# Designs tried in a protein design run: designed miniproteins, single chains, continued (5). Part 19

Each design is a single chain, and the fold is of that chain. pLDDT is the mean over its residues in the fold that is shown.

## One batch from the design tools (miniprotein)

Design m16677
Fold by ESMFold2-Fast:
Structure m16677 (fold): chain A 66 residues (1-66)
Amino acid sequence: MIETAKEAGEEAVEELRPLFPDMSSVQAASLAYERGEELGREKGADPQMAGLSAGIRAAKEALAAR
């Protein structure tokens, strides 16, 4: 099935969310980018855009959790 890059990125963030309070925004963004890119590739979305979407969201959530 075809998913959007945004959907793949959101899934990556959901998986990693429990780790964000213990991470810096940079660490959260990096981890989420890698996972988002993996899920984007698996789901037939744009992996780079999925990674970017996940990374931005993860960085914001990690900052908010402080």
Scores: mean pLDDT 78

Design m16678
Fold by ESMFold2-Fast:
Structure m16678 (fold): chain A 106 residues (1-106)
Amino acid sequence: SSEILQRIGKLFDEALEAYQAGDLEEAKQKLVELLKLQVENKVLGNALFYKLLIDVSKQLGLEEVAELAEESLAILKESKFAPTVEQEQRLLELEKEILKKLEAAN
């Protein structure tokens, strides 16, 4: 859905702006909202999303979230951004686990 992709893009931009302003909690909140849309619509995160999630999570001390996001980014890089069906299933499972851990950290 173009409307969902547009909302994801807007949430990413808002998360990045908050991160650059030093507002880690606002950046985290926007990334959670973005990740909920991705999980609900079975949309895979891109490399820029995972890089920002890793940086925010490390600065907030969310080590488990950072580790899962690093695994997701590694799968994307290994697949050369063209994941197999099995890699897509693993990425979707990782997104659900990341979301649960982010919500539990509040």
Scores: mean pLDDT 88

Design m16679
Fold by ESMFold2-Fast:
Structure m16679 (fold): chain A 88 residues (1-88)
Amino acid sequence: VEKKLEEIEKLLEEAKELAKKAKEAKTKEEAEKYLEEAKKKFKEALELASEPEVSLVLSAPPYGEKFVQKKKEVEEIIKEAEEELKKR
């Protein structure tokens, strides 16, 4: 379970970095590629978090609070990147 929690945190951080790169991308094509990768990493993190053993741990403090906060941060950055992409 601990190893999966570390993997989830790594995937969320990677998704966040990719979403930031999408916002900073010089072309619409580059932005789309980074955004797709960010969404893929975010989805992988959510799939791991939905596993029964992991979900049980994430339902309790302190891990649950950290996960919810990080998830919201990544989701917001992805949403911002999507909105910027629509303007291009």
Scores: mean pLDDT 78

Design m16680
Fold by ESMFold2-Fast:
Order: sequence, then C-alpha cells, then structure tokens
Structure m16680 (fold): chain A 66 residues (1-66)
Amino acid sequence: SVEELRALAERSVERVAEQYNMSEKDTEELRKKVEALIEEHKDNPSEALREITRALSKAILERQKK
C-alpha cells in the first residue's frame, strides 16, 4: 500500500541520515524528494520504490565523496 511505502521510505531516509551523519538540511531535502516521488508515482508503487532506491543510492554516493 502507499501508506506502507511511505513509512518504509521515511525509515530509510532516517537510517541513511544516521549512518552517514547527514545534516538536518540535507536530511530534510532528501525527505522532500522521496515524498515527491511517492506522490508522483502513487498509482505505481513498484516505480515509486525504484525511484526512491535510486535517490537513496545517489545520496549515499555523494556522502562517500572525499
């Protein structure tokens, strides 16, 4: 369900923020981006999950930069 996807996405954002010591500003920007993706793809949860995964992966890669 969309509600379950939203809950999972929020927890994923918080987990990434904690593990990579993201600032509150960066965490909020990632959260807004993920929420926008869920809203855009609310009728296609599989595509929403795919796009969320890409956004999270990109955030992780940017945090691993020297």
Scores: mean pLDDT 79

Design m16681
Fold by ESMFold2-Fast:
Structure m16681 (fold): chain A 56 residues (1-56)
Amino acid sequence: SLVVEKTKIALELLRREGRLTPESLEQIKTFVKGLAEIHNDKEGYEEALKLIEEAE
């Protein structure tokens, strides 16, 4: 899933930069929601949210 792949990249980038904060996680949630709507990828959206929750 493109949604899942981009979510993993975004989380890894924030982790490396030391910017993995509640604020940045909320921004990623907004981003992946929009991306999932564009791609009609409900399964990818659910998996992406799980990855974000695990990153907190």
Scores: mean pLDDT 82

Design m16682
Fold by ESMFold2-Fast:
Structure m16682 (fold): chain A 60 residues (1-60)
Amino acid sequence: DDAEEQARKEAEEFGEELKQKLIESGINSEEEAKELAEQNRDFRLDLLLEQIKIQEEKAA
């Protein structure tokens, strides 16, 4: 499940980068930045996994 592993890594990296940027910008509190980053990470992971599923379905 290489594609799923890549999706998880990409989502984690995205969430971590977003959290750091939000903290650095000062737009959100540190707690809000963490929560937003986690929500966006999970959402991105879901989209990436869904994309993999769609590709598998189209290939069949």
Scores: mean pLDDT 77

Design m16683
Fold by ESMFold2-Fast:
Structure m16683 (fold): chain A 68 residues (1-68)
Amino acid sequence: SLEEQLEELDELIKEDPNNGALLAQRAKLLYELGKYEEAIKDLEKVLELAPESESAKKFLEEVKKKLE
């Protein structure tokens, strides 16, 4: 389930909190769950780690539109 995937990602991120790939994966899952504010927080952290990530910037814009 999506909830089981989220729990697994939460554990992996606890072990490696600066892993941008895991943070981006969790952001996508949170987006699918309608948890847009949490997805934005993970994407903001991805951009702190990789400021030049055009894919993360674009996805962040898409998620923010869901809060309008």
Scores: mean pLDDT 87

Design m16684
Fold by ESMFold2-Fast:
Structure m16684 (fold): chain A 69 residues (1-69)
Amino acid sequence: SKEKQEKIEELIKKAVEAARRGELEEAAKHVLELFEIDTGAMGLALQKIRELGPEVVKEVAQIFQKLMK
């Protein structure tokens, strides 16, 4: 649906912006919400965060894994 697509786009934007500001736990929370909605959208968000740096995406992924437990 259009509403679902808009929510996904907003969450991707929020995850990338949080990561850019060094708010890695907030970025990981948005990635977790994307995972629950659409794993493809989660992958896109992680790809965009990876463009900020390999260490940034690694730390976001580690926090995400902790939040899943």
Scores: mean pLDDT 85

Design m16685
Fold by ESMFold2-Fast:
Structure m16685 (fold): chain A 82 residues (1-82)
Amino acid sequence: METVEADLEAAEELIKEAEEALKKGDFRKAAILLTAAAIILVGAETTMELEGIKDPELEKRLEELKKRTKELMKKNDELAKK
């Protein structure tokens, strides 16, 4: 549980840094940060499954962060093209 919460916090910080990189036009940095966040979120999901964690708040937070990561990745692709 502590590990999952720490992973979700780490992913959220990486997502925030990616948003700042996007604002600066650093699309490569944003892509790297978003990829790192996605990997951490997969790890958190795997840990929850292996440990049988059925916490609705953690599941909701994981889903929200996964959605935000995907949306920012799409935005990065669109902005890098322009």
Scores: mean pLDDT 83

Design m16686
Fold by ESMFold2-Fast:
Structure m16686 (fold): chain A 74 residues (1-74)
Amino acid sequence: TREALLEAGRLAAEALERLGKHELAREVREGTRIALEQGLLEELKRALEALARWLEAIGKTEEAERILRLLEEA
């Protein structure tokens, strides 16, 4: 659902903020909003999946798993 994509984007931005990547977190929040408004749902899903895989690679496994579960419902 769109709600699941919005929540996944929110969690991704929060994870980036905790890593000190404040500008990237802002871009993720804004990009999520724009993608939802423009109906770019598949593009948003792929971008958030890529970000979740990166979080997993750097050891943020719990954050990555939460995002990926939301994307399964989108």
Scores: mean pLDDT 86

Design m16687
Fold by ESMFold2-Fast:
Structure m16687 (fold): chain A 59 residues (1-59)
Amino acid sequence: SMKNIEEGIKYAEKLAKEGKYDLALEQLEIGIYVLKENNDKEGVKKLEEAKKKIEEEKK
């Protein structure tokens, strides 16, 4: 689970570096939804932090 969260963030960051911001944000939002359903509060926080960072980069 934790490893999958880290890999998901890494993939979203890679998409953002390629200018694919909307795809990166969509992947993170799907992950947040799944983790909320599983009551994984720490995972949700990590994905929300990654999402906020990518939103700031998109401008």
Scores: mean pLDDT 83

Design m16688
Fold by ESMFold2-Fast:
Structure m16688 (fold): chain A 51 residues (1-51)
Amino acid sequence: SEGLIRAIELLNSGRHSVREAAEAAGMSQRAFSRYFTEVYGVSPREFRASN
């Protein structure tokens, strides 16, 4: 979805929090972290730290 693409942009920038990425995806931080981990195999926090 467009919101998920925006969430990934925010995480990749390194300038925004996981909470801000979750908000862009239209999800709670808990739901976003679970969904992201299931789809990408790493947590949003780990993804943000790696990029």
Scores: mean pLDDT 79

Design m16689
Fold by ESMFold2-Fast:
Structure m16689 (fold): chain A 73 residues (1-73)
Amino acid sequence: SAAERARNAGIGAGRYLMEAGGPVGDKASEGLDEAGRTGTEEAIRKMGEHARQDAGPEVGEAAYRGGLEGLKA
């Protein structure tokens, strides 16, 4: 389904964002790590909002949920 594809795409995007930020961030800089995490979560939220406007609320919700899942994986 479109929602399932959106969720899987969101998971991939979330994982990509974590890989890009994680190895460079290093916990030696807690302030930068926290700012990076907050910015990443906001990016996932905005991606979900755009998906909702383009393809409807189920697709938007699936993309947002997938993005958050990718950040945890």
Scores: mean pLDDT 65

Design m16690
Fold by ESMFold2-Fast:
Order: sequence, then C-alpha cells, then structure tokens
Structure m16690 (fold): chain A 82 residues (1-82)
Amino acid sequence: LREEARRLLEEARRLLEEARELLAKAKETKDPIKYTALALRALGAAAEALLLAQRARRLAEEAGDEELVAEADKIIEEAKKL
C-alpha cells in the first residue's frame, strides 16, 4: 500500500511537471493552433496527475500514512491550480 502510493505520487509529479512545461511552451507561442494543442495536452497531463494523486491518497489513507496523505493533497491542489 505505502510503496504503491509512493510510486503513484512519483508518476503524478512527473505528469504535473509535464503539464507545467506544456503550459509554459503554450505561453511562448503566437500561433493559436499550437497554443490550443499545447494547452489541451497540458490539461490531459494535469487530469491524469490528479487521478493518480487521488488514487495514491486513498492508498495512503488505507496504510495510515498521514505524511503521504498530505503529499497527495499537495499534488491534488497543484493539479487543480493548473
């Protein structure tokens, strides 16, 4: 449970990083088609990160690991902020 939660959080962080990178790249483009494509990809990555973080939170709660629950909550908030 705890190990699985950690792996899901690691994957969620990678997806959040990817989403942030895509949004930054979208901000640099002056092409509305490229902007839309990058923004949609970023939303997809953020949504996947949110789902993985929520799943990890559930596993962390089941394991009784309050630290991992807090870590998952932080990732969830960061994903929602995107």
Scores: mean pLDDT 83

Design m16691
Fold by ESMFold2-Fast:
Structure m16691 (fold): chain A 110 residues (1-110)
Amino acid sequence: DPDVERALELLEELAAKYKEKYQLSPEAQAYLDKRVERLKEEIRRGDPRAHAEALQLLLDFLDGKLTPEEIEKLWLELVENGDNANPEIRAAVATAIVLLEKQGVTLTKY
């Protein structure tokens, strides 16, 4: 299934970048690897396209390809869509917002 393969590739890329960016301890890396294995099973049983979109969004955010203004716009669009918003994409945008706030960026339109 090409959608499953794409989502799994993005998940492994995200995990590798996360380990590098935050210089995780061996214990933290083991915890992340266990979580990655769980997420692989969720991708295979769930919506792999939605997972791929969410993972790509987090990768683009970590790579600095998304501005705080672009993240804020995505959040507003998800809020307007309400129950029709994909929960994996919503969780990814919420994660990006928390990471921005941790870096001292305040977003006020939520």
Scores: mean pLDDT 74

Design m16692
Fold by ESMFold2-Fast:
Structure m16692 (fold): chain A 64 residues (1-64)
Amino acid sequence: GGGRAAAELYGSAEDAAAAGAAARQKDGVTAFNRGARAWESGGHPASGLAADRAATAAAVAAKV
């Protein structure tokens, strides 16, 4: 799916970004920190490019 679909699935862009970070924990702390920073950078739909990308990654990870 896309970032908007992932945000709807998880209830918010913040939750989707957190899920994306968690999905990437296996890749190491760097990936986790990237997800967390993307979420903290705004974590809301209005500015949410970083959150939207994290949400999209979460949706893709959930499918795979």
Scores: mean pLDDT 52

Design m16693
Fold by ESMFold2-Fast:
Structure m16693 (fold): chain A 99 residues (1-99)
Amino acid sequence: AIAKFKGVTSATLLLDGKVIAVGPAVVSEDGKTVKLFGGVEKEYIDKIKVGLKVDVEIIASDGKNKLVATGEGTIKEAKIDGEVASLVLELSNVKVTEL
């Protein structure tokens, strides 16, 4: 499970195929929630709020192994300060691939 991976973890949020937020992330132990701390695209700041549904790509890497998880996320918590955000998303339909 990606939540137990000890490598560096990042998440990318997409709305209609466009990247809206990206940065370091922490996946919950149950794999149902991701916390993202990162940059937000200026044009999407006003759209990033509780209830927004987005596509999520989570990448975890230790330099030797890479895990990619793709799925859907619903924003449950959003704190935005300028172009930096702290977001909590509830994950659904997650598929994990080892590379």
Scores: mean pLDDT 80

Design m16695
Fold by ESMFold2-Fast:
Order: sequence, then C-alpha cells, then structure tokens
Structure m16695 (fold): chain A 70 residues (1-70)
Amino acid sequence: MEEIIEAGRRRVEGLAALLESHGLPELAEEVRRVGIEVAEAYARGEISPELQARAEAVVARAAAALAEVA
C-alpha cells in the first residue's frame, strides 16, 4: 500500500515538474494538490467518487495542455 502511494506521488511530482518546465505552474500546483488529497484518502481508505473524478479530470487537463505545448 505505502509503496503504491509513494509511486503515485512520484508520478504526480514528475507530471507537475514537466508542467512547470513548459510554463504551466498553476496547473502544476493543482496537480500536486490533488495528488496529495488522493494519497491521503488512499492512506485512510476514504477515497470518494468525487475526489477520484476530480483527480482524473486534472490529469486529463494536464495531458491536453502538454499536447498543445510539446
């Protein structure tokens, strides 16, 4: 469990760093915030469908933004 959460956190941080390198610091910060909330929810076993949907939406938006600038 802990290792899966840590791997997820690393991927979130990598995505955020990539967004920052492309001049998208606000989106990078949003990705980091949602990543922290998801990790905390998983650690407590309290992930809500709303949080899951929000996390998926933020990741999709980050991917779309990177596709436009890369």
Scores: mean pLDDT 76

Design m16696
Fold by ESMFold2-Fast:
Structure m16696 (fold): chain A 91 residues (1-91)
Amino acid sequence: DAEKLLEELEKLKREAEENDDHPLDEHAARALHEVLNMPEEVLREMMERGVSIRAAIAEAYIRLIKKYPDARVLPDLSVIDDLAESLRFDK
């Protein structure tokens, strides 16, 4: 159910913003642009605001689901946590 997944992603985004996770850096922003097709200007704004990597990933998936509402394959929330850990330590 895309609606429930969107609600969970919005909640994850808020919790990540409140818990001061690792902030979005240029490497993570580049990966989100290439892998999840996030616009560069959106990623730049998120970096300027000090948005966390987890919050940025949640926003990327929210945008992807809204852009392709008929997509039948949606990511599990665990994939977001795994991706955030990978981007945090990837140089």
Scores: mean pLDDT 72

Design m16697
Fold by ESMFold2-Fast:
Structure m16697 (fold): chain A 103 residues (1-103)
Amino acid sequence: MELIAAVGGDGGGSALAAARAGIALGAKRVVLGMPNEADGKAAKEKLEKEYPDVKVDLVLGDNSGSSMMKAYQKAIKEYGGRPVASLAVRTESGIGLTQLIEK
């Protein structure tokens, strides 16, 4: 099963920490949902520099559950319906989610 860290954040700290946790759990792909493009690009660059074997996909949106769902759907499309585990963390005011998709 491929592990994708699907992370939503308000511009860095909590989202970066969650992405690092997902990478520590074995994620080779991070889907980073961010409301601000500049903050999102900075976070993506930082993660890819720290973890060169990890690919970070930036999805722009609000910190709502809908943005996290869209980010997760984008990630599973990349794996062509392969079994995927996803770890989503609390946004600025949201609730953390864990999703598991199978073929």
Scores: mean pLDDT 60

Design m16698
Fold by ESMFold2-Fast:
Structure m16698 (fold): chain A 74 residues (1-74)
Amino acid sequence: GKAELEEARRELLEAGVELGVLQIELGVLKLALKREDTEELREKLKEVEEELEKAERRERELEKRLAELEKKVG
């Protein structure tokens, strides 16, 4: 019912926030690398890029689930 839709929307919102935070971190690291090209910053950039890819995959799966629930309830 409506409860499953609200849960799915909340999960998608949470995933979107996580994705936004990771995108900001990626931007900050790219700017830091332009100022100072260090191995530590390159490693952090790689780590954040991997987390971003995982978060993007999760958001897509949640969007598909929400779409299926919306078709089933409404």
Scores: mean pLDDT 82

Design m16699
Fold by ESMFold2-Fast:
Structure m16699 (fold): chain A 83 residues (1-83)
Amino acid sequence: MLIQPVVLIDEETGKVIGSGEVIFDNPSDLIPGKKLLDVADFANMRPGPGYTNEDLANFLVNGIIVSYEQVGDTLVITVKLET
């Protein structure tokens, strides 16, 4: 189990959806094409500017990982909503 600072980026807008502490049961599950819901516990995430708690919750439940990058101690995950 790894506790990791995360920033979620909306693929469509390039804006921060939310940021906060994320708990990964298995970090190797963080791969493009997987749903966020299937890879980590996104407890304690806060919405970014222009996003509501409902927007953030929708991305956490329905968001698909497009890409990710480690920037220092912060994991930047780009996500999209499943259509």
Scores: mean pLDDT 77

Design m16700
Fold by ESMFold2-Fast:
Formats: C-alpha cells, structure tokens, sequence
Structure m16700 (fold): chain A 93 residues (1-93)
C-alpha cells in the first residue's frame, strides 16, 4: 500500500511537470490537487488507496482533455479533483 502510494506520487509529479512544460494550466492545477490528495493518503493510513488512484486518474483525464482542446471536459476533471481533495481534508478534520 505505501509503496503503491509512493509510485502514485511519482506519477503525479511527472504529470505536473509535463503539464507545466506544455503550458496546460488546467491539467497543472488538476495534477497539483491529485498530488495533495496522494500526500494526505501517505500521511493518513485511513485514506483509502482507491481515493489516491482516483485523484491521479482525474488529473490524467484533465491532461488528456486539455491536450485535445476539450476545455469543458478538462475543467470538469479539475473540479472533480479539487472536490475529492476537499472531501479528504474535511474527513481528516
């Protein structure tokens, strides 16, 4: 589980750098939200691995959609990624 979370963190960091390099602002913010969710899962054993995986998948959806010029889909994925992060933060309060 921890090893899988560390791999997800590495993948999220790579996605963030790719989004920055390509100037994909929506994907960059989605990748940051995913990275924060994964970091919370690494620090809190009660956060399920599936939540961390969902966060990364949402960031990947934002990246793909923005690269394809589907801005509506990219924003949708970003908002879902932010919503997931906020839900995790609220549950840890």
Amino acid sequence: SREELEELRREAEELLEEARREGLVIAEHAARAALETIELALENPNVPLEVAREALELAREAYRAEREGNITAAIGALLRAIGLLLDVERELE
Scores: mean pLDDT 90

Design m16701
Fold by ESMFold2-Fast:
Structure m16701 (fold): chain A 100 residues (1-100)
Amino acid sequence: SLEEEIKKLEEEIQKKMEEGRAFVRDLSKWLAEKYKDDIEELRRLFARRQAGEEMTLEEKERFVSLAVNAVFAVSEYQLTPEEQALVDEVLRELYEERKK
């Protein structure tokens, strides 16, 4: 029946959206791993600065470069709780549209 077909379509849409969310999470994890060494170096430089240790000009340049690269590249591909809620709302909208 049409009602059974609509329910099956809803399940398929939900599965595809869950797969899409998993892909974005995996991509974010891969990017975080790719930048792991940079993030660790950045943390060490942060710790040295917090301890009041003097930094050379080269260390300061490296610190800024690592901060821009690690924070910008990694954060761009992470889903916030707010973004997750938007994905869930789109799933609801798709379900209602296909129900017609």
Scores: mean pLDDT 64

Design m16702
Fold by ESMFold2-Fast:
Structure m16702 (fold): chain A 67 residues (1-67)
Amino acid sequence: AARDELLSYAGRLAQEGKAKEAMEIALPLVEDPTNLAEAYRNAAKVAEKLGDKETAERFRKMADELA
């Protein structure tokens, strides 16, 4: 599911030692699983800051579709 993609990305970041970035993605999704558009927008910003432009662009498109 789409939400599982965000949790998988956060899990990968945590394994890379980027725990703060992982929590920025995972925590809003766990606290409010119905707010997927906001979760994707937040994940896109995190990916952009990390230089992962492809993932950031994909997540932005998902956010726009869900908003």
Scores: mean pLDDT 78

Design m16703
Fold by ESMFold2-Fast:
Structure m16703 (fold): chain A 77 residues (1-77)
Amino acid sequence: MSREELEAETLEAIADMYYGLGLNAYRQGKKEEARELFKKAADLYEETARMSEGIDPERAERFRKRAEEVKKLAEKL
């Protein structure tokens, strides 16, 4: 595993954490908190996609789509 692969994995893990926190906040009716957490998750998924593009373009595209979905979720709140 390269340094770039480790960095991408770390960003993915952090993005997943923020996404989970956002879902939890949303379930508790904390819409503003959920929005901010989803925005952070979306930004991190986008960064993960950029870092993965040279390693695995298909995986990078999946992260980009996930970032767009999470961003739309934040905008919908």
Scores: mean pLDDT 83

Design m16705
Fold by ESMFold2-Fast:
Structure m16705 (fold): chain A 78 residues (1-78)
Amino acid sequence: KEEEIQRLKEEAVAAATAGDLDKVYEYGRKLGELSENEDELMKLVAEVAREIYRRLGPAAAPAINALSKGALDGLDEK
């Protein structure tokens, strides 16, 4: 679980830096599916969003939005 979560976080950041919002959404969704509750998921999303912002700055907003939407969708359909 932890190893898979780390991989998904890294892949989400890579997809965001490549501008692939569809993949960012899907990796977010998978993080939501693996999370036990919303608080845990929001911590993971915040960590990934912070890294995306470090790399893209203000241009990070669409990727962070896609990540958050995917993550909540994944949590709800678990």
Scores: mean pLDDT 80

Design m16706
Fold by ESMFold2-Fast:
Structure m16706 (fold): chain A 58 residues (1-58)
Amino acid sequence: MKPKIFGAKYVSDDGARTPEQLAEAQELVKRYSEKAKKLMEEGKTPGEVGLEIQRELA
């Protein structure tokens, strides 16, 4: 148990948000990070990688 780290997830106690929804948001961040690395391996610039990720997010 790590109450200090878990406390960060509960800082946004909006009443309507559950810990599961916060975990899903963190998983999306990890997926975007992995995709960014693959795009950079294909020779895309950081700017182009950012645009591709933003396009998929929108």
Scores: mean pLDDT 63

Design m16707
Fold by ESMFold2-Fast:
Structure m16707 (fold): chain A 75 residues (1-75)
Amino acid sequence: MPLDERGAEGAAAGARAGAAAAGSSPQQITDKGNLARERVKPGDTVEEAAEKAREAAEEAGGPHSGAVARQLVLM
């Protein structure tokens, strides 16, 4: 349980950081964080969580935001 919740929160935090780096609005940051969290499943690896965070952040700020989100989740 803690690891699954940690994975989902990690993806959400990464997506929020990526969106924020692009200058996204608070609403967009929250929406992208929630999107990444909802997409993470209990069976997902850290790599899959990182990809989901990257995809959500890219929708807000493009490839650079996605790269930032992915790197933060993989830490």
Scores: mean pLDDT 76

Design m16709
Fold by ESMFold2-Fast:
Structure m16709 (fold): chain A 68 residues (1-68)
Amino acid sequence: SMAARKAVEDVLIAAGLSRERAREAAERVVELLEQGKGEHAGALLILDYGLSAEQAERAVRAGLEALR
């Protein structure tokens, strides 16, 4: 979903990621969320992109809200 990718991307940019990194992360996160792997999406953001748990949770929530 373009809306879900954009929602996650915007949260990640606000968290301090560059546009390129936010776009890459948003694509990976939305793919995991579409598979029901929200915990994996959160862990990905923390481990691969250096987000805090709070930032990762906000990004995952934004993606889930936009997917419906």
Scores: mean pLDDT 88

Design m16711
Fold by ESMFold2-Fast:
Structure m16711 (fold): chain A 62 residues (1-62)
Amino acid sequence: AVLHIGVTPGTSHLLLGKRTAEDVLAKNGEVLVKAGTILTQSDVDKLIKEGIASVPVEVELP
């Protein structure tokens, strides 16, 4: 399943270790994080800095 998680400092713990389902693009079209990337703290910090609203991540259903 794909879940869109909002990107804020308070939600960083929900993004860490998740795999991106799609490429995450900056406002200028630059690829910030490629699809299939396991998110690290550096990736999350970059997304917050760039003002990304949400990230599509792969989530296993219970």
Scores: mean pLDDT 79

Design m16712
Fold by ESMFold2-Fast:
Structure m16712 (fold): chain A 118 residues (1-118)
Amino acid sequence: MTPRERVLALAERARAIFDGVIEEAKKLVEQGIHPELAKELQSLATEARNEIDKALRLAKEGKVDEAARVLSDTLERAAQGFRELAEKAKEMGYDEIAEWLRQVAETLERLAAEARAV
């Protein structure tokens, strides 16, 4: 796999994760689960997805090193944000949501490490 193909594959995986988080946040709102938590989650995932789209554009333009940097920085920042939201959810008694957000953060941390290795 070329460095460009590697960055594209990682960015596509990250995009799918953030799209899944956005859909789950929408379900939380529909179920009447704490709307402030759901809105923060949707905002964080939407901002991260927009930065992933930027990394995809840079990779397609052949700016592979810049794309990898944007991707890794975005994934690290998003992972930290999800860990903070997981702690907030835990404090509210939403243990299942907290565990899910922690697992998402761990996945994003692994993808960030792979992006840094490009």
Scores: mean pLDDT 87

Design m16713
Fold by ESMFold2-Fast:
Formats: structure tokens, C-alpha cells, sequence
Structure m16713 (fold): chain A 55 residues (1-55)
């Protein structure tokens, strides 16, 4: 996978999490947590790609 793909996923899921959090009392805490977890996974994928490219 490309680093760009990982970065795009990270951005998309991070924005999604903010959206759910900013809905306030009408938001979904479960969806926000899921989106944050997906963002973190994408960030780790990006880190692995950088490590691979630097070897």
C-alpha cells in the first residue's frame, strides 16, 4: 500500500470522528470511537510504509 493511501484514510476517519463528536447530544459516541480507532490504524500503516521505504 502507498503512504498516500494511509494518509488519506487517516484524514478521512479523523474528520469523521470529529463530525460525530461535534454533533453533541445527538452524536454517536460509539461511531466516534470506531472512527478514531480506524484513524489510528491508518496512522500505523503509514508508519510501517515509511519504515519500509527508509530501509
Amino acid sequence: SSLREAASKYAAYSIRAIGYETQGELGSPEEAERAREEAEEARREGEREVQRLLE
Scores: mean pLDDT 72

